Designed miniproteins, single chains, continued (3). Designs and how they scored, part 26

Each design is a single chain, and the fold is of that chain. pLDDT is the mean over its residues in the fold that is shown.

## One batch from the design tools (miniprotein)

Design m8876
Fold by ESMFold2-Fast:
Structure m8876 (fold): chain A 69 residues (1-69)
Amino acid sequence: SLKEKLEIAKKIVKELIEEYKIEDEKDIKELEDFGKELVENSPEDITEEQIRLELDIEVGMILIRRKLS
């Protein structure tokens, strides 16, 4: 269900925040909003592995932006 996929995305976002030590509130919110939007706009059969891959890419983009700023 959509609710179950949203909880999976929230779990992965928390894991990534802790793993990459993301402390900036704007970056945290961007990652949380991305995860929610990803799940809401994705096919019903989107897997946890696909959600994780997309969120890993987003974290990479956030970290690159911070290094360039």
Scores: mean pLDDT 83

Design m8877
Fold by ESMFold2-Fast:
Structure m8877 (fold): chain A 100 residues (1-100)
Amino acid sequence: SLKEEIEKLILEMDRNAAGLYLILQEAKALDFPEDVIAELEALLERARELMEEAQRIEKQLNDGKISEEEAKKKLEELKREMEELYRRARQLFDEARAGL
């Protein structure tokens, strides 16, 4: 169902945000350069903003202000941005780790 697809999109975004948080914690534990930590922190902050937007979309859907089809479309756009943030965080981590 569209409802199950929407729930899956939100869950996958939450998992990516959690993964980014773990990347940042590991980078701090390994004493990565301050500029790398700052960039990872900025990526995590943007990920939190995307999760807040996803929660607003879910609220609009629950309040009947948006269709399930429109909610899915908006969440798919947010998920693509979240996946790009996670990919960038992984790339930064791997490059910095190789330089240690």
Scores: mean pLDDT 89

Design m8878
Fold by ESMFold2-Fast:
Structure m8878 (fold): chain A 100 residues (1-100)
Amino acid sequence: MNPKAYAKVTLQVDPSADVRAVGEAAQRAALAVPGVVGVATFVDEEARTVTLVIAAESEEAVDAAVRAIGAVPGVTSVTSERLDEAEADRLLVELSLRAE
């Protein structure tokens, strides 16, 4: 499957929740959406945030993935930003360099 839509999703995690567990649940929720091709997940335990980069076959699949992520227990807020392929590639490099 060739991706046609990309998005950056940033989650705020509840202070009482495990940030890594919420990040793993968000990744699974996004990957379960039909038409989602790939998800990269980056956890910032200090800031209690999770950033996901989503690649999907359609904008509708991105919207469904963002909705599924927002329904994960322990997520207090969700922000999504649409990306082009070059922006997604650049962000993946930046987040990989900042992964810890």
Scores: mean pLDDT 82

Design m8879
Fold by ESMFold2-Fast:
Structure m8879 (fold): chain A 84 residues (1-84)
Amino acid sequence: NVNDQMTQVFLDGVKRLAPLLSPDLTKSLFQAAKILGKEKDPNRLAQSIHDVLDDAVRNAPAEKREEVQKIADETKAEIEKILK
């Protein structure tokens, strides 16, 4: 279903982000994925994924922020394709 596809895309994004982020931030993203997997409204799920990814970019190390932003943007684009 749409929600399972979006949750999987988000998890794949988190795995790509993990080497670029602190262990604590990475742990927070995996916890977010677990919580978001319970959301039944696809539009709320997509919005929450966008918010979490924006938070990850803001909290990324300055030297990694460009790469983190790129992965976040690619993940958001995949979510947008699923919602269409």
Scores: mean pLDDT 86

Design m8880
Fold by ESMFold2-Fast:
Structure m8880 (fold): chain A 103 residues (1-103)
Amino acid sequence: QPVPTPEAQRDMQEVVRDLIRKAKEALKQKDYKTVARLYVVLKSLLPSLSPEQREEAEKLLKEAEEFINSNEEGRKALEEYKKKLDEAEQKYRKILEQKKKEK
């Protein structure tokens, strides 16, 4: 992937910080659904993060994963969110295929 510009890196840092804050708040509130959602989002962003942000995000993801796996509701929420993301990705790929067919 292309090396992020300093501006893009700062914007990504702010987005990741906001997501980390929301995930920490959800963990405190024991909101399994929000933790599962933010876990999936943060994990998808890992390849685009700076080394410093990646380390912080990976630490939080490990904590979130342990929390999700410790509870049946968390595990069910994670599976449901993964399924919804796969369905959304499938729909997006079909839209792209449709556009390719129209030349």
Scores: mean pLDDT 72

Design m8881
Fold by ESMFold2-Fast:
Order: sequence, then C-alpha cells, then structure tokens
Structure m8881 (fold): chain A 76 residues (1-76)
Amino acid sequence: MEYEKRLEELRNKIKQATSVDEAKELIDEIERVYEEALKAATDPQEKARFMRKASELITEANKKIDELEAQRKAAA
C-alpha cells in the first residue's frame, strides 16, 4: 500500500537522522502520513495496522533522539 511505503521510507530516514531536530521533524511527517492513511483506510484491521506502525516509528524516532543526546553528552 502507498501509505505503508511512505511510512517505511520514514523509518529509513529515522535511521539516517544525524540531529535531534531532524528526528523531531520526522515525527511530524509520521503523524501527517498516519492521518492520511486513516482517512484512506476502510478496514478496522488496516487502521489498527497503521496505528501500530505509526506508534512504532514515533518510538524509534524518540529512541534515535535519546541516542543522539547521549552521543552529544559523551563527546562533551
């Protein structure tokens, strides 16, 4: 599905993020794609899948923020 592909692209961007600000912008993009996906979804199972994937990506982005913050503190 189109939205699943867009969310997967965002997962790859999270892995490549080099700044906290970049990771935060990716969270905003995930939320935007998720809203579009929910509007397009016609099946409750499909909606649940998008909700889980968006939540997982937001968690990954927050983990990336924590990693970048820890690396910054270790370098200081």
Scores: mean pLDDT 80

Design m8882
Fold by ESMFold2-Fast:
Structure m8882 (fold): chain A 55 residues (1-55)
Amino acid sequence: SAADAALRAEVLRRTREIVDELVKEHPDWSTDEILLETDKRVREHLAELRARAAA
């Protein structure tokens, strides 16, 4: 659906922003640490988007 496509696009855009922010702010972090924190923040963002859609 158009809503699913929009949600996917937003999640992918935010994922890129989070990775860029984490790499910039934590240049000493390992790739695994960046990926774990990115996954956590993306899941939280997705939950917020779904909560707003349900309201």
Scores: mean pLDDT 84

Design m8883
Fold by ESMFold2-Fast:
Structure m8883 (fold): chain A 83 residues (1-83)
Amino acid sequence: DEKKTELAKEFIKWIIENLDNEKVKEKLKEALETINDYDELIEFLEKTLGLDKEKLREMIEKLVKEGKDKKEAKEEFEKVVGE
């Protein structure tokens, strides 16, 4: 569960780096500081960005099981959000 929370936070950091909307970035940064629970981070992403929570969970669980590094994780992040 700690690794899932870490990867969810890495996904949020990746979104912040690639997002142009300053108000949404502020909300994402606040979530990184205030939310430490995996399920709450997934629900936050669903509500704030409209992302499919089941697809997010599947991606993160796959990354944990496969022991993917940060570079490999970014490739999977792109698949969930789309370019």
Scores: mean pLDDT 77

Design m8884
Fold by ESMFold2-Fast:
Order: structure tokens, then C-alpha cells, then sequence
Structure m8884 (fold): chain A 71 residues (1-71)
């Protein structure tokens, strides 16, 4: 369980960090919305992979919160 939980959270953290780098200093509303949509999509993929791999309820809840915050 720990390896699955740690990998899922690591992938989510990496996705957030990469998304932050993609946003320009003065983003337009469209650029900001597109960046959020890409992050939310990536986080949803990570959530579904974690769910299939048997991640803990705590890890799944954290990933669900991350998806909601990205939307």
C-alpha cells in the first residue's frame, strides 16, 4: 500500500509543480483556464490509476481534493 500511495502523491505533486511552470507571468483568462483544465485532467488520471492500484482512502481523498482545487 505505501508504495502505491507514495507514488500517487508524488505524481500529483509533480503535476502541480509542472502546471505552475506553464503559467506565464501575466496570463490571460483563457491561458489560466487552459492551465487549470490540463492540471485537473492530469490529476483525474492519477486519481483513477491510484484507485485501480488500491491506494488508501486517505490518498484517494487527497487526490480528489487536488482535482477539485484545480477545477
Amino acid sequence: MEAVDEEALRRAAQAVAEAAKEVPAEPSEAQEAAARARLAERLREILEEARRAGASEETLARLEQAVAEAE
Scores: mean pLDDT 77

Design m8885
Fold by ESMFold2-Fast:
Structure m8885 (fold): chain A 56 residues (1-56)
Amino acid sequence: GPPDSRTLLQVALDLARADPEASVAEIAAAVMRETGATERQARNAALAAKQLLGLL
């Protein structure tokens, strides 16, 4: 089934912590590969993760 938004955020947070220099687009692409999320869901998770970590 489609991944829930909480799962997407957790994956994006883990990716942003591992590579703080990664762009939102790079994190979103990785979230899509790991979870099968849509581009919009992955971008939203990547943006939220970077904002929560103070990387935006």
Scores: mean pLDDT 82

Design m8886
Fold by ESMFold2-Fast:
Structure m8886 (fold): chain A 88 residues (1-88)
Amino acid sequence: DELAARAAEAGRAARTDEAGALLALVEGALAGAFTGDPVPIRLADLAARAAALGDPAVAEFLAWLARERATLDVGREALAALEAFLAA
């Protein structure tokens, strides 16, 4: 599976815990593993955030996914936890 292989490679190459957390949010959402109300997010925005963190492998993976899927439904609680982590 190209998606699983690319995600695993991005995870191994991730330089920051913050970019790793962005990747984990996306992987969890793709697996349908969320609780609470779904919230649509723009994958291109996550790719830009990973790039700003200096994490090109995660940014490239998210940008690749964004070409196939412009938005992704994520769990509201998972998104809130990510934003709290990134703000700390």
Scores: mean pLDDT 80

Design m8887
Fold by ESMFold2-Fast:
Structure m8887 (fold): chain A 110 residues (1-110)
Amino acid sequence: SQQEEEKVRSEVEEAKQNLDKYKDFIEQNTMPLPELLEKVRKLDVPVEKPGDRLPFYALLLHLGVPEDDIVKLGLALEKLRKAIAAADPKKVDEAEEELNKVLDELEEKF
């Protein structure tokens, strides 16, 4: 939704303005982008809660991921989180497919 996109875009901008606040998280989690994207695909990163996503967005900004691509990834992660919370297997499958498409597009760019 447009409201959801505006919220994620605002969170990415907040992360961008506060990179120093997330410096320790960035230093501890910095890795080659393809490796990080594979961890996201497996949900092996702390992105389950909205508050966990600000340090993650800061990490992606540090690795040179464009803001629009981070917003797209954030929206896919939020859709998956909501589907899991709803305990709807069909919605989870649809959200996982969308997340995988976003991750595949990012891997092709980098």
Scores: mean pLDDT 82

Design m8888
Fold by ESMFold2-Fast:
Structure m8888 (fold): chain A 65 residues (1-65)
Amino acid sequence: MMEISLVDLYDSLKEPFSSSDAIIDKLEKEGIKELILYLPNGIKVKLKFDPKEKKLNVVESWTLP
């Protein structure tokens, strides 16, 4: 499981086609199936990588105490 900030992921999605492809390729190459995304507002989201669809799905979210 990998942890990453939303800012880093969002910046990648701002230049979506090239940067998101690079992220997806890296996750697939490293065999990373799940990652936890830290939002700047203190919310934590769990994302699951779907290699069949080559996308990330939000499966859970939590507000920090």
Scores: mean pLDDT 62

Design m8889
Fold by ESMFold2-Fast:
Structure m8889 (fold): chain A 97 residues (1-97)
Amino acid sequence: SVAEDLAILEKLGKHEELLRQLLEQLEEDYRRAREAGDLRTAAYNLVQIALVYTALGELEKAREYLEEARELAKQVPELQALVDRAERILDAAERAA
């Protein structure tokens, strides 16, 4: 459920250092995927980056990355459900803030 996903992200937010390290790796993986033209991996990494920013409480940043992921997902239909799920989680986090 979205409520369960949000609760997990809120718990993960207490481990800020680990989330920042994960973020650096996801941003690097995104950059490499984009340079290689791997739109599936790039879009997937953008969704993960948005969820990490959601866990960190940086909701405006999370929204920016989700918007970019949604644009790429137009070319990767199998990721549309993942983007929609992340949108619902971010919407719930914004309401809780």
Scores: mean pLDDT 87

Design m8890
Fold by ESMFold2-Fast:
Structure m8890 (fold): chain A 87 residues (1-87)
Amino acid sequence: MFSREVASARAEVEAVDETHAVARAEITLADGTVLRVEAEARVVGEAVEVVRRVDEEEPVREVLEHIKTAKEGAEAGLARAVHEALR
């Protein structure tokens, strides 16, 4: 159904305080479509707990599931960016 190729992906992190950060990933498809994924992270003891929120574009989940590599890249990028912001 969705036959999209990823042209680029990037993540941006905003630290709210020393225990809380918000990360946003933008995935640009080959046709110029931009998909946005937002993740909120909290430090719980020695672990970082990530709560993922997909913004208002509900089809993002279906497209990312169809494009497995992009989904894995976005998830790893968000986790890395959040961890860097909270250190």
Scores: mean pLDDT 56

Design m8891
Fold by ESMFold2-Fast:
Structure m8891 (fold): chain A 82 residues (1-82)
Amino acid sequence: ADKEEAIKKLKEVIEKIKNAKNIDELTEAGGELNKIIKEYLPEEEAEKLQELASELSSKATNLEEAKEVLIKVGEEAIKILE
């Protein structure tokens, strides 16, 4: 409903992703990102971002690569809301 609130939440979750020290913290932050996307984005666009996240995350072999995937998904979500 409120795009400014959604963008703020996305920026906060991107910072959590950047600061994740291990895969468990990254998984938690990724879950928050997914929840925000489902709540605030149109269903079709949310589904496309979820598919992108799933595909790219399956190819990530370390923590830094997994972070890059989720940051990219979060940034794409912000672009959709702008």
Scores: mean pLDDT 82

Design m8892
Fold by ESMFold2-Fast:
Structure m8892 (fold): chain A 82 residues (1-82)
Amino acid sequence: DEELKKKILDLLKEAIAEAREILAQAKTEEGKKAAEGAINLLEYSAENVKNTPLTEEGAKEALESVEKGLPELLARVRARAA
């Protein structure tokens, strides 16, 4: 489903932008490494989503996973950057 796939890609794009902001503001080397790792992971995930055909059911499951997983990932990165 291209609409759901687009929604997933938009969420990943927003998460990448937020991770880049965390990287720019990171006070510790550990925080910088965590933010860089998150950016690399998110960019890899976005490329995979872009290049992988998804069924409607698969896209719904992926969207739910991303909606839950991205805030958790960013919260952990932000905690390490503080």
Scores: mean pLDDT 83

Design m8893
Fold by ESMFold2-Fast:
Structure m8893 (fold): chain A 80 residues (1-80)
Amino acid sequence: MIEITVKESSMVGTTRDMRRLGETMSSLGLEKVGQKMIEKMSEASNGSVDVGSKSNKEAKKLFDEHFDKLAEAARREVER
């Protein structure tokens, strides 16, 4: 129960940040970047997470790092 809640919290935090970035990008006229990022994050959120078995710290670390990479990739892809 608690482990599931921790994983859920980590994913919720990442999703919330993704939404804010999407809204910010849309506000700046970069809706394509925001949309791409939302797509990538949705796919990541729906994916299997095999990291929360031992520690939520590892899960958060992976989500945070993956989030940064997805945000950068989406941004670069549109800027291309």
Scores: mean pLDDT 50

Design m8894
Fold by ESMFold2-Fast:
Formats: C-alpha cells, sequence, structure tokens
Structure m8894 (fold): chain A 66 residues (1-66)
C-alpha cells in the first residue's frame, strides 16, 4: 500500500533511528495494519527527541510482536 511505501521511505531518510531498528520495522511492515503503519509514520515525523522516538517505536514493535 502507499502507506507502507511512505513508511519505508521515511525510515530510509531518518537520521535518529539506528539501522537495526529500521530493518526490524521494515521486516514487520508487511504484517502491520494501516493504523499501526500510520502510528509509526506519526512517531517518525514527530518533533520528539531521538530517545523518545526510539522508545516509542520500540514499544510499538514489542506490542505488535505480542
Amino acid sequence: SANRQQLISLLNNDSRIGQSLKNAIISRASTMTDDQINQMIANITSDRSDDDARAALGAMIASILN
């Protein structure tokens, strides 16, 4: 979907998130709902600090895995 392509593009251009976490999100993107993808996009595009952005994305991935 367009949302998945947008997420992947944003991850490839983001400097705050480490490559290992980017790869984990991209790997999970195929199994994520549109709502989960939109939440990921919102967290990546937010004006949050690097630590807050990483923590939020990590928590979201952990939630998706459970």
Scores: mean pLDDT 71

Design m8895
Fold by ESMFold2-Fast:
Structure m8895 (fold): chain A 93 residues (1-93)
Amino acid sequence: SMMEELAKLVEELKDELAKEIEEKYSEKFKEMPEEEKPEFIRKLLDEAYRKIVEKLLKIAEEKGEEELVKRIKEALEKGIEAIKELIAEILEK
């Protein structure tokens, strides 16, 4: 199912993000002004959501999931909040 594909993509990106934060951003994040930390975290999460949905789009197209392809394309056009809502809805199945 597309839920299983999405769950796999989330696990792969979770591992990649954990490694990137630990190896590249942990020191920078500690040195960062407190006022800048929320925006930095937000940008990292937004980028992760976009990567997940872009990979999911390719899988959905390959599987002929026409309705999901349409929903993903609409979410990408509407922006990050629509992307987050779509991911949450798929994972709730």
Scores: mean pLDDT 78

Design m8896
Fold by ESMFold2-Fast:
Structure m8896 (fold): chain A 108 residues (1-108)
Amino acid sequence: SKNKELLETIEKQIKLAEEELKKNKEDKLKVKEYQVAIEVLKKMKEKIEKTPEELSVEELRELQAEALIEVLGAPEEIKEILRRGLHAGLEPEEEKKLEEYYRKYLEE
């Protein structure tokens, strides 16, 4: 695969996140945070493995955003902010809304 080095990097990141999850198993918030990170990385890996062409930085960012959207089951407003943020900087109000949504997701 033209993305071999990228796939190896993601696999290493998954392993590190799984090790951190084991170290923090008693912290419910950290467990959820690492579970989300692992799920996003695994979804990215699956999408990259199905891609025959070398991914650009922009394509990798889009793939990461879509993986995050899928893992979180994000509502339309959050999807729009995440996708728009790929092409332009987020406004402070949008950044705060994303941070608040993610925090609520982890805390439930």
Scores: mean pLDDT 82

Design m8897
Fold by ESMFold2-Fast:
Structure m8897 (fold): chain A 77 residues (1-77)
Amino acid sequence: MRSLRLLSQSSRYLRQGNYDRAIQLAQQSIRLGQNTDLLITAYALYTLSTALDRQGNFDRSQQLRDQSDRLLQQYNS
């Protein structure tokens, strides 16, 4: 799945400290997966939130983390 590949690549850039690239790829993963794969979308939102937190965008990071948590609960329910 293209969405999963983008998420995997985003996570690699996040680990490297390349937060701008991680953000771009996570956003693309969310756009591709938003209506078809709740689990991938939830993890992409989490990855995006982590990158934003590392850049000091705390409020937006927290909102996206909360959104990710809600989707994960929905998937597991």
Scores: mean pLDDT 82

Design m8898
Fold by ESMFold2-Fast:
Structure m8898 (fold): chain A 112 residues (1-112)
Amino acid sequence: HHMEELRKELEKRLQELRKRFDEAFEEALKSNKDLSPEQREKVKKKLEELRKRIEELTRKYVFVEGKSVDEALELALFEVLSEVIKEESDSVVLLTVSRLGGIFGRRRRKKR
C-alpha cells in the first residue's frame, strides 16, 4: 500500500538523520574538549529539539504538501538549520548545524 511504503521510507530517512546528527555532534565535540558535562547536556537538549522540529516539518511536507520524503527532509533541514545559524551563539550547536547544512547545501547547489 502506498501510504505504508511512504511511512516506511520516512522512518528510514529519519533514522539516517538521527545518525548524521550524532556523527556531526561528536565531530563538533572534538573541537570543544573544554565543555563541562552540564554544557554537553545543554547542547544535546538543543540538538534533540532541533531534530524533533525537523522530523515534524518533514512529516508535514510529506503528508500535507505531498512532497517526496527526500525533498521534504531537505526543505525541513534547510529551514531549521538556516534559522539556527542566524540565532544560535553556542559554538558546538553551530558546528554541528554547519556540518549538516554543508552536506545538504551541496545537493541544492545544482544551478542555483
Scores: mean pLDDT 75

Design m8899
Fold by ESMFold2-Fast:
Structure m8899 (fold): chain A 58 residues (1-58)
Amino acid sequence: MEEFEKEVERIAEEAVKAYKEGKPVNIDLSAFAEKYPEVDRDTLIEKVKEKIRELLEK
């Protein structure tokens, strides 16, 4: 779902911004998992990490 992909991007972008500012990186995966309970936690973590890596590269 596009809405899911946009949420992943939002979380990843927020984490990258915090990282670049030298602030603690805290990803609110609990809230995200609650919003998308049909998605496995491992899949959520993987997609967020993948997006963070992509954003850091650009």
Scores: mean pLDDT 73

Design m8900
Fold by ESMFold2-Fast:
Structure m8900 (fold): chain A 64 residues (1-64)
Amino acid sequence: ATEEQREEARKAAEDGVKAARDALNSGKPAAVQVGEALRALGDGLQSAIELVGFEEGLKIMGEV
């Protein structure tokens, strides 16, 4: 992966974490909030993995 791909992967992971936090602060029922947060985290991780590969994508997700 290039340095630019690593920075894009970090941004995707950070966006996923932010979306998960926003879901947990929504006015929706708790079960819906948790489901949306898990989906957001999964989407961020998937995007990071697609950019930098599995091992580095997981590492970046763990750092954000």
Scores: mean pLDDT 83

Design m8901
Fold by ESMFold2-Fast:
Structure m8901 (fold): chain A 64 residues (1-64)
Amino acid sequence: MTGRSASDTVPAVGATVTITLDDGTVVTARVVAVSGNFFGAVSLEDGTGFLGAQTSSGIVAQSV
C-alpha cells in the first residue's frame, strides 16, 4: 500500500459514532471529549456514558 488515510484518527468532539458493545448492543453516541486516541461519548438513546478508543481495526468502547 502506497497511500495512507486518516482511518486511525480519533473522532472529533461533536461527532456521532456507532459503538458495538461486548454484549452485541449497537448504540449511537455523541463525542463530548477527546484525549489522544481516547474519547468520551454519551448515548443519544438513553444518555449512557462511554469511554472509547480509535484503533487500526475500528472503534472500541466501554460503558461507564
Scores: mean pLDDT 68

Design m8902
Fold by ESMFold2-Fast:
Structure m8902 (fold): chain A 116 residues (1-116)
Amino acid sequence: SKEKEELYKFTKEVGKELGLSEEDIEKLFEVLYEALQFIQNAVDLKDEEVLEETSYKIAGALRKALGLPESALPELHEGIKKVLEKYKDKDLSNLEVQKEIIKEIMEVVAEIKKKA
């Protein structure tokens, strides 16, 4: 609850810096927060198949939530996979690590939105 509020405030600050709308920021936070909770409790990102599947599911959820074209899915998937692989050896329950993951995925999304 308290950590969720802190992550949301951080996500809003990053999203504003990246030029994202408040609606897009809220949708991004909803998807990414749920993804981080799932990864912490149920997923071994050191398994290459799990990393592939997890990054694809997050990319699909973000594409749908943000109304991006299906053609954006491969770039979203690749970008998210690279972020998750970078942090796979980190403590994903750590708030600072969660902030870094959110920021880097939001940067991927912002870059793709500029092209779409």
Scores: mean pLDDT 86

Design m8903
Fold by ESMFold2-Fast:
Structure m8903 (fold): chain A 81 residues (1-81)
Amino acid sequence: SALREELRREVERFLAEAARVLSPAELREIQTLLDLLLREPLEHLESSLNALAAYLKEHYPQIAPLVDAFVARVRALLARA
C-alpha cells in the first residue's frame, strides 16, 4: 500500500540519520526492530511504534531527538490514512 511505502521511506530516512551517530552493529539491531515494526498490522502500528520509541530512547539516548522526529513523521502518516 502507499502508506506502507511511505512508512518504509521514513524508516530508511531514520536509519540514514542514525548511521551518522551509531556503530554498524547498533544500526543492525535497530534495523531488525524497525523491520518488525513494518510487519505490524496497521491497527497495532501506533502502540508498537510507541513501545519501540521508548526502547530506542532508553538504549540509545544519543539518538533520542532523531527518534522523536521519526515518531512525529510516522504519526503524521497514520493521521492521513
Scores: mean pLDDT 87

Design m8904
Fold by ESMFold2-Fast:
Structure m8904 (fold): chain A 62 residues (1-62)
Amino acid sequence: AEKSAEAAAKAAAEGDLAAGAAGAYQMFRNGTGESSKKGYEAAKAAASGAPAEEVARLAREA
């Protein structure tokens, strides 16, 4: 889950909403624990256009 969280945060920081949304889906699909839930929230924030700093913070908590 950590690698997917990092990918989602990086995509959001680069302003790539599509990559962020794809990351969210992969994190949700491949994880079932707390880390996957937080990673999914980070990528969901990226897909919603949240600031890169907020997405990175959520991804670090995953």
Scores: mean pLDDT 62

Design m8905
Fold by ESMFold2-Fast:
Structure m8905 (fold): chain A 66 residues (1-66)
Amino acid sequence: SLDEIVQRAVEAIRAGDLEAFDKALEELVKSGENAFSAAMRVAREIRRLGNTEAAKRALEYAQKVL
């Protein structure tokens, strides 16, 4: 599910696994429906964790599904 992909992206950043994070964002973009909203949700959650670079990365993926 889309929620599962979002959770995997957030957990990857918490674990410091940038490869898993990028993989989750790629999967999210390919999901179609609500991909933009889900990528924005990832960006907001990651920003709350204090990782500005990763949050910016998620925003870049959101722009790809505009």
Scores: mean pLDDT 80

Design m8906
Fold by ESMFold2-Fast:
Structure m8906 (fold): chain A 110 residues (1-110)
Amino acid sequence: SKELEEAKKKALELVDKIEELAKEVAKEEDPKKIQKLSEEILKLIEEIYDLAKNFPKEKKEKIEKLLDEISDLIGEIIDARQNGDKEELEKYMEKFKENIEKLKKEIEEA
């Protein structure tokens, strides 16, 4: 339907914004800026949850699970960045990228 196609398009645009903001978190040293970036990412995740209400139930459940996993990974990226743990940061950024690609695929297939 036209409503589903529009919701998918908006969700993909929000996923791209989340990916960009997460890359900024990985580079940022100011704790106040990291906090603002994390709040914006979580807000965008909530907007995708709202858009997912327009998706078929099976795809909605898969997308919601991926959004939860991405939210957890953002927390891990922030913690690794604040602790200066480069190995953990690289590990969680790679897992984040994999989950973003899975999320994009599930949205496109919805």
Scores: mean pLDDT 87

Design m8907
Fold by ESMFold2-Fast:
Structure m8907 (fold): chain A 91 residues (1-91)
Amino acid sequence: SEFDREVERGVALIALSVLLVTIKNRPDADDDELAEAVKRITDWVLENLGDDKETLQEAIAALEDIKQAAKNRPKVSEAAEEGIKRLKEAL
């Protein structure tokens, strides 16, 4: 339903926003765990919202912000870069 799609979009974008805030504010957070969270959210977006161009564009922008914030987190940076690539291929 339209309502279910809006809820799914909201949850995905909020999850990416929470990850961005965590990456910026938690220097002690584990690179592996954060990278796994990026991969999980990217996979979920592709599975559930891969046909929604607006959501894909918003998710790409969020992952680009995450990549920029992940200056000393190579696994997060790699996961975000791979996620951006996969989301762009779905556009």
Scores: mean pLDDT 87

Design m8908
Fold by ESMFold2-Fast:
Structure m8908 (fold): chain A 82 residues (1-82)
Amino acid sequence: MEYEIEVEEGVVKAKYMDPKGVEVEETLTLKDGVLESKAVGIKDGKVVGESEFTEQLPADTTAEDIAKMLEEQIKAAEELLK
């Protein structure tokens, strides 16, 4: 699975291709211990899915911690689909 994760000023942006050929673009924003996630799935130039969630995290959580967790989740999802 190919993925790209960028971290800038409390915002984590991830792009990856799922095993079914859906291009997922996810934006994670961390502000005052609140994580807001927005994800869009695109296939053949068409939006096939959208998701958003909000989660309270420990106050010492950084955007870099979020990027590491997301990378580990993407790799775990790839292994589960083998």
Scores: mean pLDDT 74

Design m8909
Fold by ESMFold2-Fast:
Structure m8909 (fold): chain A 67 residues (1-67)
Amino acid sequence: GEEKARKASPAVLAAGVAVELDGLSKEETAKALSRGLGLSKEEAEKAVDEGVRLVKEVGLDLVARAA
């Protein structure tokens, strides 16, 4: 549970919260990560997918608390 969220990178946690809580699109969130962290488009899209998956496995409250 919560240990998975605590071990995830801050970018993955923030991406999951942005998509699932704030209703941002995966594409716009990936663009924001690419610009903010210097990630490639492919790496940023992967981080968004991992963040969304983590929210679904652990729960939004635990991901938000870890971010």
Scores: mean pLDDT 71

Design m8910
Fold by ESMFold2-Fast:
Structure m8910 (fold): chain A 65 residues (1-65)
Amino acid sequence: EEWQKIREEIDKWIKEGKMSIVELAEKYGEETVLEYIREKYRDKLSDKQIEMVIENVKKKIEEAK
């Protein structure tokens, strides 16, 4: 229930263009944002493709620190 609420809030922020992925990681934590991405793409991408997306997002978050 808490995770579902956080996921819906992240979806809203992204759709409204109010927060970037880096800002979301600063607000909710990197692990939370990465889990959101895994869940969002779980049924759309292969495991290897999801890993590539996760690594790309981790790199962007790390570079912004």
Scores: mean pLDDT 74

